# Designed miniproteins, single chains, continued (2): the designs that were tried, part 102

Each design is a single chain, and the fold is of that chain. pLDDT is the mean over its residues in the fold that is shown.

## One batch from the design tools (miniprotein)

Design m7535
Fold by ESMFold2-Fast:
Structure m7535 (fold): chain A 83 residues (1-83)
Amino acid sequence: SEALREAIELIERAIEKAKQGNLDEAIRLMERAARLAGSFELDVLVGMARLAYGVGKMLGDEEFAKEQLIKILEEALELAKSM
């Protein structure tokens, strides 16, 4: 579907942004992808991404936030490709 294709493209862009250290933009793109896909499993992964980001900010550990977000985004990409 077009919505699923766009969701996959958004997740791929989110991974790129996360690797660049643009974690806020990565989360925004992932949220848009989850909305387009209409997937409960992607919504759960968005929740996990927000938690990782929040914990990283609280601890001042940007590398922890970045590593966890990339892992979650890669899981989201594989999930979306399987839909």
Scores: mean pLDDT 86

Design m7536
Fold by ESMFold2-Fast:
Structure m7536 (fold): chain A 75 residues (1-75)
Amino acid sequence: AALSLKEALTRAFKVLKAQGAEKVTVKVAPEDEEDVLEAGKEAGIEVEVVVDESLAGLSDAERFHVAVNDAAKQL
């Protein structure tokens, strides 16, 4: 079964934390801000959210890829 955005980002943030990241800045749709912040808390990493309203019309999978790619480029 597919993970929720929050569950998938929690796993991704745990990987980033294990690789030495202490803080990540993530671009997200307005509707995903709370889930992304909660994912960061669960992973033990500091998350700075930048809301991008242009993402609001994208699918969950597309929004997930944008958020994860934005976090990953900070390694």
Scores: mean pLDDT 75

Design m7537
Fold by ESMFold2-Fast:
Formats: sequence, structure tokens, C-alpha cells
Structure m7537 (fold): chain A 93 residues (1-93)
Amino acid sequence: SLEEIEALEREIQELLLELIKMLFPDAEISYSASGVPIVTLSPEQAEELERIVEQIRAGKLPEGLSEEQKELLERLRELIERLERLRAEHEAA
């Protein structure tokens, strides 16, 4: 279950990175020595991303999204819900 949690966290990070690239194509993305993506966003881009993430967690989709963006957001929502369930299960064990 811990391995499942870690794998799910990585998948969420990968999808979030794809979403960032779609929403902010000019965002600077670098990688650490261990291959972890490091995203540099402007303050305005960071606030917009936080707003989008909060809407996803609340079960809402932002207006004006493409079908591809909606598909990524739905996938991200499903993974976040699964992660929260697995974390609760692992904590109870």
C-alpha cells in the first residue's frame, strides 16, 4: 500500500506537470539530479494554478477549458480521491 501511495503521488505530479504545460506554455521547467520536475511560475501563474487545484478538489471544473484539459483534470481528480483513500487506509493500519 505504501508503494501504491508513492506511485500514485508520482502519477499525480506527472499529470499536474502536463496541465501546467497546457495552461502556461511559457513556464520554465527544469529537473533535479533525481529527475524531479521543478516548475518556475510567475506569482500570477502560481495563484491561478492554486485556484484550479482548489476547484478540482471541490469537484468543479474551471470554465473555458478544452476537452483535452477537461480530460486531464478529471483524471487528476480521480487520482487525488484514490490517494486520499489509500492514505486513510495506510494510516488506519
Scores: mean pLDDT 72

Design m7538
Fold by ESMFold2-Fast:
Structure m7538 (fold): chain A 62 residues (1-62)
Amino acid sequence: IDEVKKKLLELMQKSSDAIRAGDIETAKELSREAQKLIDEFEKKYGKDKADEVVKEVEKELE
């Protein structure tokens, strides 16, 4: 669970950095990886838990 949060945070942060650098293709790839992690987490733990993890990661990226 904590491992998924750390990976998601890393992917979203790198995606934001890529957007800032103008590397849109890398940002898209990283966003797809993040979405795949969210989808897998949702299948295993349910939508409510997945939504909570996403909110926590988004708050860290403020």
Scores: mean pLDDT 78

Design m7539
Fold by ESMFold2-Fast:
Structure m7539 (fold): chain A 60 residues (1-60)
Amino acid sequence: MKKEELKREAEEILEKAKSPSLKFTAQNVIDLIDKAESPEQLEKARRAIEQLKAAVNREH
């Protein structure tokens, strides 16, 4: 997955999240993506995005 695509997904989560903790985590993931220089860092961000999407969608 491209870095820009991951950042877009994280920004969508930040916009949809109502919990301060979820917003904070999404912002941290965006920062992680911006600073990522290795595939391992991008994979970590991707996993975090998947978990955040589940949290935002399933808490309702």
Scores: mean pLDDT 78

Design m7540
Fold by ESMFold2-Fast:
Structure m7540 (fold): chain A 79 residues (1-79)
Amino acid sequence: SVQASLQRLAQLEAEYQQALARGPEAAIAWLEQLAEELYNTYLEKNPDLSEEQKEEVRRFLEQQLEEARRRLAEEARAA
């Protein structure tokens, strides 16, 4: 349901803010766990993915994590 999806999104946002309050390392660790969970869920929903397609999804998630790490590191240096 739309209501369940909105509740889950609000919960993830709250969890991220709590991790961020503990510092950039905690925020990064939380994002790494989320990325792993998303990757596993995507593979379960798409069992017919080729190894090449699986590698593409993995690289996309790794790129997003690296961008997040850069942003958090820049914010920490600016403070």
Scores: mean pLDDT 82

Design m7541
Fold by ESMFold2-Fast:
Structure m7541 (fold): chain A 91 residues (1-91)
Amino acid sequence: GEKLEEIREILENVLLPIAMEILKKASKEDIPRAIGLVLKVIGTLLDVELSGDVQEAAERTLEVIEDLKEVADEEQLKKLEEAEERVRELL
């Protein structure tokens, strides 16, 4: 379905790159949290591939966006807000 493909694109092309950038820039103390965020994005991608439910996929993706917003810089935050609006339009 087109809506699931849009969610996969957001996870792969927006959220995963942001999570990886957060990990790359993380201080030694923040590395475990940053790794957790990368793994959460990957896990959500896998669950979207397996579930096929748009509402569940969208809700899980919004949860990942909220977690990323807590550690994001201003540029990353803008991209996350744009991704959040795209996901909400699918509901």
Scores: mean pLDDT 87

Design m7542
Fold by ESMFold2-Fast:
Structure m7542 (fold): chain A 87 residues (1-87)
Amino acid sequence: ALPSLEEVAEEIREWLETLSPEEAAAKLGELTAQFLELTSQTGDPLARQIAELLYRVQQVVREGLAAGLSAEEIRARALEVIDEVLA
């Protein structure tokens, strides 16, 4: 069975706290690709929602890295996006 959107959000929060922004971006990118492929194969709306959450968080982390933001600032922005997606 697929994880819930909330379970995925909690895993992402843990990765943002425990990994470097570069490590988090790489992991989020790999998972985004996997859930997009799963969405393509199954048409599952939950898989699509998970892919969208992963993609948006990855985008914010990558943009923060490109802008030269600190790891702390990148984490804060990424956590804000998770809260916005779950609202």
Scores: mean pLDDT 86

Design m7543
Fold by ESMFold2-Fast:
Structure m7543 (fold): chain A 70 residues (1-70)
Amino acid sequence: DISLEDIKEFLRNHSNLFSQEEIDAIRSEEDLREAIRRYRLKHNLDTSDEAIEEEIEWLKNMYKLLKEKE
């Protein structure tokens, strides 16, 4: 299983989606969903639960691919 800390590591090292302060504020999967929702709202993107879950799944898959290269 991919943990929340794994996703946060990906966001810190391989993404410019959030600031360090925003990433550090994420303490639960619900906080992550809310951070993604705020980002998408700010950029006039789809804020449906489906779109947010798709983004989270994409982050998990990206982390898994990086681990497979090690």
Scores: mean pLDDT 79

Design m7544
Fold by ESMFold2-Fast:
Structure m7544 (fold): chain A 79 residues (1-79)
Amino acid sequence: SEMEEFAVQGFNLLVQGKYEEAAEYFEKAYQLGLGASDLFLFGMALYQGGKKELADKFFKKAIELGASKEQIDVYKKLS
């Protein structure tokens, strides 16, 4: 699907350290219905890469779709 293609392209950019470009593709995937679990995973990867403000945007989207804020807060403390 186009959503999965955008998510894959975003992940490819993410592993190259191109965080802002990766976030653009994750945003496109989100607009096409990407779920809370994948948004949380992308947020974690951005957070681990030091892009905390950018990660928080995806964590917020994940929480709005049902992800646990408590789980996200625990992850942030362990990172």
Scores: mean pLDDT 83

Design m7545
Fold by ESMFold2-Fast:
Structure m7545 (fold): chain A 85 residues (1-85)
Amino acid sequence: SAVPQEVLDKAKKLAEEFNENKSDEFTVYIPKVPKEKLIELLEELSASGDYSVVDVEEIDGVVKITLRKGADEEANQKALEKVRK
């Protein structure tokens, strides 16, 4: 599978909660996954055009992903580059 289903399910649930709160930005915490799977998840999250990944940080064995409403291809590309290093 391109992206672990467990990771996708967690991200989707948090995106639903974000939409219900009407916030323009939110942070998601997921378990650490291999770099390649993280990149696939970030691409998947940004594919809808409803959100853009603007930052990715690894903290204490978890991955912190910051998402913003709307398309921001520049911020998304910078976040992906940060992960690919």
Scores: mean pLDDT 70

Design m7546
Fold by ESMFold2-Fast:
Structure m7546 (fold): chain A 76 residues (1-76)
Amino acid sequence: SSLAQQTIEEARAHLATLSPEEARATLEQGLATLDGFIEQTKALAASGKLSKEEAERLIAIAEEVKAALEALLAEL
């Protein structure tokens, strides 16, 4: 997905400018933000404000980005 790819590229570029400690904090904050996005998307789907299909697509993208950030965190 283009969103996941762009987010990964932006994350790698930003992390290259940081200390390992700053990189870790940035990745952990990113993961927390993605968890919040997933929960909000689930809530919108449950309330009928977002279709199940659209919610599943957004969650899939967020989970893909989350997995990539977790992999980057493991490299630190």
Scores: mean pLDDT 83

Design m7547
Fold by ESMFold2-Fast:
Structure m7547 (fold): chain A 63 residues (1-63)
Amino acid sequence: MPEDVLKEASALLDEATKAMFEGNFKGASEYYKKLAELLEEVDPQRAKEYREVAKQLEEMAKR
């Protein structure tokens, strides 16, 4: 489970980075939300950080 979680987290982080590079802040926000949910039980502190990033990106996408 933790090994699968880390692999999925890595893939989601790569997708989030690509979305950021393309200026797709809405897409990046969704990937960071998924990262936060995935990591909540494994690394709650990092999950909290990703939730804050997702909120900021969501605000940017709506402006």
Scores: mean pLDDT 80

Design m7548
Fold by ESMFold2-Fast:
Structure m7548 (fold): chain A 86 residues (1-86)
Amino acid sequence: SPIEKAAQEVRSLGEGAARAIVEEGEDPDYVADKLAGLVRNILEQEGYVELGEKAAELIRDAARSGPEALLKATEQVAKMLLEAGK
C-alpha cells in the first residue's frame, strides 16, 4: 500500500541519516533538518499534514540526543504513519 511504502521510505531515510552522522561525520543538525523536511513532505503527500509537522519536530529534537535517538525517532514516525493509515 502507499502508506506501507511511505513508512518504509521514512525508515530507510532514518538509517541513511544515522549513517551519514556516524560513518561520514556529517553535522547532526544539518542532517536532522534535511531528514525532517523529507519526512514531512512524505507524510504531507499521503495526506497527513499535522503528523508530518509533528514528525519533523520529533526528528529535530531526537538529533540533539544523537544518531541512535534520530534512528529511533524515524522508526516511531513510521509506526505512527502505519497506525494513522489503518
Scores: mean pLDDT 85

Design m7549
Fold by ESMFold2-Fast:
Structure m7549 (fold): chain A 79 residues (1-79)
Amino acid sequence: SSVIEEAQRIVDESLARMRAYIDAGDLEGFEAVRQEAQARLNELYSRAPEEDKRELAIIYTRWAIEAAGLYFEYELRLR
């Protein structure tokens, strides 16, 4: 569906930008992108057809796990 495609694009684009900020040591840039992507995914979920909501929830959960992983990589670089 177009909604699933939009969610996947948000995930792919935001994770690439978040990775770039982490690689640059820019936590503020990382957090700004994370918050923007989270808001966009929440909005997308709220307006999604019922039939797409399970797949969107899975996409959202995987995005959240990947974002958390990037934050832990940043913390490990400071140690």
Scores: mean pLDDT 88

Design m7550
Fold by ESMFold2-Fast:
Structure m7550 (fold): chain A 92 residues (1-92)
Amino acid sequence: MEGEKLIELGRRYLELAERVEEAAKRLSLPGTSPEEVEEGQKIVNDAIELLKKEFGFDPREGASSYLEVYERIVETLRKKGEELIRRGRELL
């Protein structure tokens, strides 16, 4: 039961990481529509707020570029997601 909840949470973090990675790619493309830019920025901002609230980590602090911010978000979410899934499986 506890293991299943950790796996579910970990999968949510991995899904969010994938969404941020896709949004970052779209924000970097020439000719991206204003709606796609707004949606991509919202996804990234929501992820930043999640990291701040859940992990006390602001990926923007000390970053040299927005690409570095995106990479930090994706790496942190993937690492935490994988750790949660692994721990959940060990409890099953």
Scores: mean pLDDT 81

Design m7551
Fold by ESMFold2-Fast:
Structure m7551 (fold): chain A 69 residues (1-69)
Amino acid sequence: MSEVEKLAKEIGEKLREVGEEVDKLAAGRGAIKRYERQAPTETDAARKAALEAAAAEGKATIEELKKPR
């Protein structure tokens, strides 16, 4: 898999486990915010894409756990 797919999957799996604990959702949000903040400052396009994909996947996992519609 590409770096972006591998990183996004790994972070998504971790955030899913964290998100299953109601009080752990805040920790997942913090990690997502860090990736979103770092992505625009990353000069390597592949790393930037990986950070953005990881943040998006984490957000999707948290929203799913918060009763998505």
Scores: mean pLDDT 65

Design m7552
Fold by ESMFold2-Fast:
Structure m7552 (fold): chain A 84 residues (1-84)
Amino acid sequence: AETVEIEAGADPESVKEAVKRAIELAYNEGKKVVVTFDAKAMSLEAYAAAAKTIKEGIEKYPGIKVTQELLDDGTVKLTFEKVE
């Protein structure tokens, strides 16, 4: 399966747009989308923006699976897939 990787900026607006784009790509194109963020550079507002955008995206796009990983180097890795 094709995997699309998106490296996102750590600010709330960049995080929100990267997450929205990932959900839309996974839902509309059936691709596995990986979004990475530098956890050390992220503010609480950026984390809140990610969580809110994921919640809204799951409600709008049924069948999207989101997997979150915190890597040892401080990278947050979000994987978005359409399950069926």
Scores: mean pLDDT 81

Design m7553
Fold by ESMFold2-Fast:
Structure m7553 (fold): chain A 94 residues (1-94)
Amino acid sequence: NLKEAEELLKKAEKLIKEYHESHSDEEAEEDLKWFLGYAYVKLSEALGESSLSEEAREQAKEYAKKLEENKEELDEKLKEAIEYVDKAAELIKK
């Protein structure tokens, strides 16, 4: 159900916003880049879309890999946001 996927993504967005409002250092900016790369890869795979350039897709995959490598060290809000993105991607898949 796409409606349920949208609701989960809104929950992820709220957590990311709360994280960004409480963190302003360079480490938080890097963690957010890795999260965005991860979210892009998961959602684009679920949607079957490939609108980014090959270079941009490779960069997003690299950020996604860094997020996975550092998952245990991430803030709990980022971990929860990842879970919502994963569940939303699952619901979008046919």
Scores: mean pLDDT 78

Design m7554
Fold by ESMFold2-Fast:
Structure m7554 (fold): chain A 108 residues (1-108)
Amino acid sequence: SQQLLQQALEKAQEALRHLQEALEAAKAGNLDEAIRHVEEALRKLQEALDLAQQANAPQEVLDAIRQALRHAGEALRALRVDKDLDTAIRHVEDAIRHTQQAIQLLQQ
């Protein structure tokens, strides 16, 4: 469905904005703000995955969203549990990269 793919794209774009906000907050040492934005990104990435699956999107799209989810989840753990800001920043950057890949594939 073209409509479901468009909705998946919109959710992935929303996730990207939250990941970029999380990266800036993390670099500024604003732990609570970084956590909130990563949590929002995880929600939006899950919505994007669900919509892409319903649309029978190519496996490469689903894999890109799943990689973004994995890295965003690892960033959240680094922020909340480990309090390891450097590790969190690297995982947010990886989540951004995979989210951008998903967006590019969804625009094809």
Scores: mean pLDDT 93

Design m7555
Fold by ESMFold2-Fast:
Structure m7555 (fold): chain A 79 residues (1-79)
Amino acid sequence: MENREEAWEIVDRFFAGMKAAIKAIDEVEKETGVKLPGSEQARIIAGEAADAVTEGLTPEQVYERAKERAKELIEKRKK
């Protein structure tokens, strides 16, 4: 029997991770004045949310990681 409570904890962590990643991207875009394409935003959001589940990251850790990834992508686009 699969633990239903554990499944809900995973789902909640995934959504918390998505929210943190979205907040980080929005903040970086506002700070830099540069908008990331939806495809790049989706990759950061999905990747960080998945890592939050698999690595047990807090929303704060997801926020910092997503912020770093967003900044790196913006710098890459300037080239």
Scores: mean pLDDT 81

Design m7556
Fold by ESMFold2-Fast:
Structure m7556 (fold): chain A 96 residues (1-96)
Amino acid sequence: SAAAAEAERAALRDALAARLDGLVAEREANPELRILFVDAHGKSAEEVRELVREALEDIREHGVDRFVVEAAGLAPEAEEVIREGERELEEAVREA
């Protein structure tokens, strides 16, 4: 339903806000911490694939300690792409 979709979007926004607050606290404790923000909001599956590719390049070239993904407003196919991309980003950060 529209109400359920709206509640889901609100939950995703709240989760993102909490994640960002946590990263701000980590950054205050460690000012050298490199954080990558990946904004996938409202993007198509193809746009998300390109965004993930660019994020992976940034991690591999510059070294990133943390990343945060905004995935609100995605179609199901784009949600699958970003879930896959998050796993690749986690691995790249671990290896960097």
Scores: mean pLDDT 79

Design m7557
Fold by ESMFold2-Fast:
Structure m7557 (fold): chain A 108 residues (1-108)
Amino acid sequence: SEEEVRRYVAEALDRMIEALREVAQKHPAAKDPSAPLTDEARQAVLDAIARVMREVLEEARKRFSPETYEKVREELQRIATRVANLLAQGKSLDEVIAALREERERVR
């Protein structure tokens, strides 16, 4: 159902937020919005999102019909693209996490 898709996307967003908080713990400088994000920290964010995406899409493929899975995949890819674009624009890790929280509010 559409409600099940929204709940699953919300759960995936919560996992992405948690993964980025772990990146922040390992890269404290990435929390400073006045400092440019290092290439290492940016790659760590991309790697964390890619890992969560692989895990949540594998579970979605087992849980949902092919048509519902495609909707979940498209929405999560849109979110991952938004994260990549924010990083390319030089946004801080806190701003990326805030954007994921904004996406989380939209699926309620």
Scores: mean pLDDT 85

Design m7558
Fold by ESMFold2-Fast:
Structure m7558 (fold): chain A 97 residues (1-97)
Amino acid sequence: MLERNQQLLRPDEAVRELLRSVGIESETVTVAQLAEAVERYILENKLISPVGKSVDDQIVDVSGTLLGEILGVDSFKVKDFPEVVERLLEHAEAVPA
């Protein structure tokens, strides 16, 4: 299989708006860049509860955000972040190298 983190993606308009909000204006991004952009969006918008037993169990509240609209959920746990990235890949077309 291709190195997944190096796969080029062409996101849809909603994901591109998310990318632009964190300073990424390129029409194509790698899976790694998409994951980093989502992490930056979460941190910059302070969507993670600052109080929890462990980082993995902390809640990311995306209710009323563009990310929540794209995913169709109100919240997720930090430990489910890889699954969130997988769901965002459904909103992107793979670009041949």
Scores: mean pLDDT 76

Design m7559
Fold by ESMFold2-Fast:
Structure m7559 (fold): chain A 73 residues (1-73)
Amino acid sequence: SREETLGLSLAMTTYLSDDREVIIEAVRRRARDLPTREGQIRAFETAVKVAKELNEEKAKLLEEAVEEVLREL
């Protein structure tokens, strides 16, 4: 699904980055590509799940970024 594809893309962006602001902006961009809040949440849950499998420390940065972006939406 689009939600899964965007979630996987976000997990990979997080894995390749160490910059909190870059990760936050990546979350914002994917959020704009999803028309519903429910879809945004599902994509972000997929992203966090995959990110944890790749690197638990970097997954925490993604979790924080997702929380901040969801407060903005």
Scores: mean pLDDT 83

Design m7560
Fold by ESMFold2-Fast:
Structure m7560 (fold): chain A 84 residues (1-84)
Amino acid sequence: SDEDKIAELSKEIEKLLEELGKEATKNNWSLDELLEKAIEAIKKKFGDKVADQFRKLLEALRAKAPDEKIEELGLELIKTIKEV
């Protein structure tokens, strides 16, 4: 089902972010370096469309965009994930 696929992909993304967090601590990465490495990992695993949507969400969060914009970008990311 789509719900099972989303749950599986979400767990894979969480695992990638956990491993990147460990590498960031080990290598003393800046937040900017960590975010770029996260985008690269997402791109390799899930493709350009998912990586582009994830980047947009992270940039909006860093810019402290309105909650409505963050929600919009989050929903678009979920939609893109469903289509891969």
Scores: mean pLDDT 75

Design m7561
Fold by ESMFold2-Fast:
Structure m7561 (fold): chain A 82 residues (1-82)
Amino acid sequence: MEKREKRRELLLKEAEEYRRKAEADPDEARRRAYEARARLIELSLEVQELIEAGVDPEEDERLAELAERAEEEARRALELEA
């Protein structure tokens, strides 16, 4: 069961790296992109926990809300990278 915690730690560290880049970057557009990437990682971890608990993505309203929010953050990241 330690594999899940290790995976979670690696992803959280990656999210922290993006947040650090957002804090250090003077460009507002890049800051928003980095913040969006960090939020996407955090949301994906929450979604994974719900799925592992046996929640069906199509049946859970909260999981649907998280997916919609992740999609919004992905759009922001893509707009600023393209």
Scores: mean pLDDT 71

Design m7562
Fold by ESMFold2-Fast:
Structure m7562 (fold): chain A 81 residues (1-81)
Amino acid sequence: DPEQRQRQIQKGREERDEILAFMDKVNELSKKSEEEALEFTKKWALERGLLSEEELKSLKTTAEILSAAFRRELERRERES
């Protein structure tokens, strides 16, 4: 179905652009305050349903949260395939 394929490609582009913008913001915040970067990253992961509040309590750095969230996103995409 060409229409479904086009929507899937567009969604992939939008998701990529959102991730890039998010990563740029995290990097900018990390230069000013690791605490602000951590809170911003936690909020992003919660809002996208990638990580629970309980999972976030065990993660202490922005890098740990990003790794866990991106792993969960890859698992989600693999299941959709």
Scores: mean pLDDT 76

Design m7563
Fold by ESMFold2-Fast:
Structure m7563 (fold): chain A 100 residues (1-100)
Amino acid sequence: MEEQLKHIQKLAQQLLDALLNEDLETAISLLEEIRREIEEFLRENPNLPEEAKEAARKAIELGESAREAYKKKDFQKAKELLKGFLEETGQFISLVQETL
């Protein structure tokens, strides 16, 4: 659990760095990896607090929306959705850490 959470946190930091460097292709690739890690974490930890599960679901939905915006070459919308994805991912991490 703790090692998986640290891995998600590291990927989130790498996504933030890619976003700050205007490397949207790398940011979307990292987003897809973070989404898979969150989905696996939820599957392996079904008894997480509902607030943590809701933050994770919001992150996954924002991530899917960011990917679709990127595919449509709406880069400004993709950036805004990626920022929302990072905020909800951070909330998920914080809520899970409170249960450890």
Scores: mean pLDDT 85

Design m7564
Fold by ESMFold2-Fast:
Structure m7564 (fold): chain A 82 residues (1-82)
Amino acid sequence: SVIVPTEEQVARARALEPQWRAALARGPSPDESRQLLLQAADVAGLSQEQRDVLLQLWDYAQNKDLDKGRAVHEEWKKRQAA
């Protein structure tokens, strides 16, 4: 089912936007990028399973393990398409 964002989720995203823009403009560290990613996932209301997949993709990207990252992304797409 398509979940429409709540007014609370939109308000939380808007409150965090200046911090996200500032971090992206200066080039965030890997740890800071990971934190911003988790904040965005929290605002979006992602499940624990969705967050775990996101963190796996992040870890593979940091380790430059493109094959594992691609495999996780393809599995994710299949689950979203079903």
Scores: mean pLDDT 69

Design m7565
Fold by ESMFold2-Fast:
Structure m7565 (fold): chain A 69 residues (1-69)
Amino acid sequence: GEKELKELEEEIKKVKEILEENRKKIREEAETLPESKAKVMLDIEDGSIEMTLSTLNVVLKKLEEKAKK
């Protein structure tokens, strides 16, 4: 029902906040490194988080649209 959709929306929002915080930490760490394999791996991790956040944003929009109906 609508209550379950709202609860799911809030849980996804919490996951997004955690991922955005982790992404910030990864970016801060990458800035301290010279050009290296370690920096490339951090850039890959940042890109993976971006893809996940994009997917979560699509899901959130669909949930919001369904909850308004």
Scores: mean pLDDT 83

Design m7566
Fold by ESMFold2-Fast:
Structure m7566 (fold): chain A 75 residues (1-75)
Amino acid sequence: MHTFQITVTSPSGYFVQTETKSFKDAEELAKYLSENYGLSKDTAQKIAEEAFKLKVGETVTFEHNGFTISIKRLS
């Protein structure tokens, strides 16, 4: 199980939302990204697999519908 900090920044930069959540595996994170951030299942799976390969303190960043989404591994 890994804990991640997910930060979403709006295209305007005025809205920044941060959450901390733990996932058992990349499949659980992929499902969460697809259901809550509207990513396709294939894109969510690729990003989740990259996130699970991160070392503690590393971040993966991607853009979806003009929003910047950053996933940082905390543990």
Scores: mean pLDDT 83

Design m7567
Fold by ESMFold2-Fast:
Parts: structure tokens; sequence; C-alpha cells
Structure m7567 (fold): chain A 94 residues (1-94)
């Protein structure tokens, strides 16, 4: 079925899991991985999936900002929310 899209999404999820566990990781790195994933999906012709990943990235970045406003680790929060969003997109594509 959409095996190429699933592979891109699974690779992105692994990268975000590593960023969530890395105390030196930044929100900019989360954003870069997200943008790269969206572009790869669009180039493969999966624009609908790319839009869903873009929404997940927006939710993650928004939660990261809110976590920082609370004095919490924004990068860890953003990575966690984006990884959860990617899991939902993967299940929809299967």
Amino acid sequence: KKEEAIKVLEEARERFQRLADDPSATLEEIKEVGRETILKLAELGYEDVAIEVSRALGQGMNEGKRAEERGEDGTAAASRVFAEGLDKVIEKVK
C-alpha cells in the first residue's frame, strides 16, 4: 500500500523519540526534522499525509511553547506530542 510513506513516518518517529531523550536537543531541531519529513512525503506524492504531519508538527511546537511558559522542557514536550501525532498518522496510512 503506502509503504514508502510509512517508512518516512517511522524514521521520523525514531528521530523524535531520540530528541525527547536528549537534554541538549532544541525546538529548532524538532522543527527541522518535521519540515524534512513533510517535504519528503510531498515529493513522494503523499500530500494528504504531509498535511496531517504538518498539523502534528504544529501541535507539537505549540505544546513545546506552552511547556516553556510553565518552566518545563519545551523540546521534550514538543517531541512527545509530535511522536504521538506521527503514530496516529501511521495508523491511518496502514
Scores: mean pLDDT 81

Design m7568
Fold by ESMFold2-Fast:
Structure m7568 (fold): chain A 79 residues (1-79)
Amino acid sequence: SAGREAAALLAEAYAEVSPDPEAAALFRELAALLRANAGASDAEIEAATREVAERADAAFAAMPEEVRLAALRAAQARA
């Protein structure tokens, strides 16, 4: 769906702009899982991504606002 493609693009953008290599690795893993499960149900994607998504959310919360906005803009340009 368009929402899943947007989520994958956003995760890829966070991976590219994150100054923390561990956070970048988490966002890359999340994007890869979203793309690998593109044909799965919402429940299946949630189950497959839960642990990585929780860790990615923590990394996102620690991210400076300007970095987060830059990632959002990059993802929107690719969508």
Scores: mean pLDDT 77

Design m7569
Fold by ESMFold2-Fast:
Structure m7569 (fold): chain A 66 residues (1-66)
Amino acid sequence: QDRASRAIVESVQRMAELRKAGASREELEKAGREGERRVREAGGDARFEIDPETGEPTALVFDLAP
């Protein structure tokens, strides 16, 4: 599994864990930005968002570098 794909999975899991722990919107946004940075460092491109109705983290994947 490439590093970008792994970074996406880990970032979504991290945000889900923070949400279960009662983290603030600010903490969730910070985790999303950190996840985006890690994906870029791994050669990919993705955006992490939070569904406004469910509060669930979602990843929009634009590129998974080989």
Scores: mean pLDDT 76

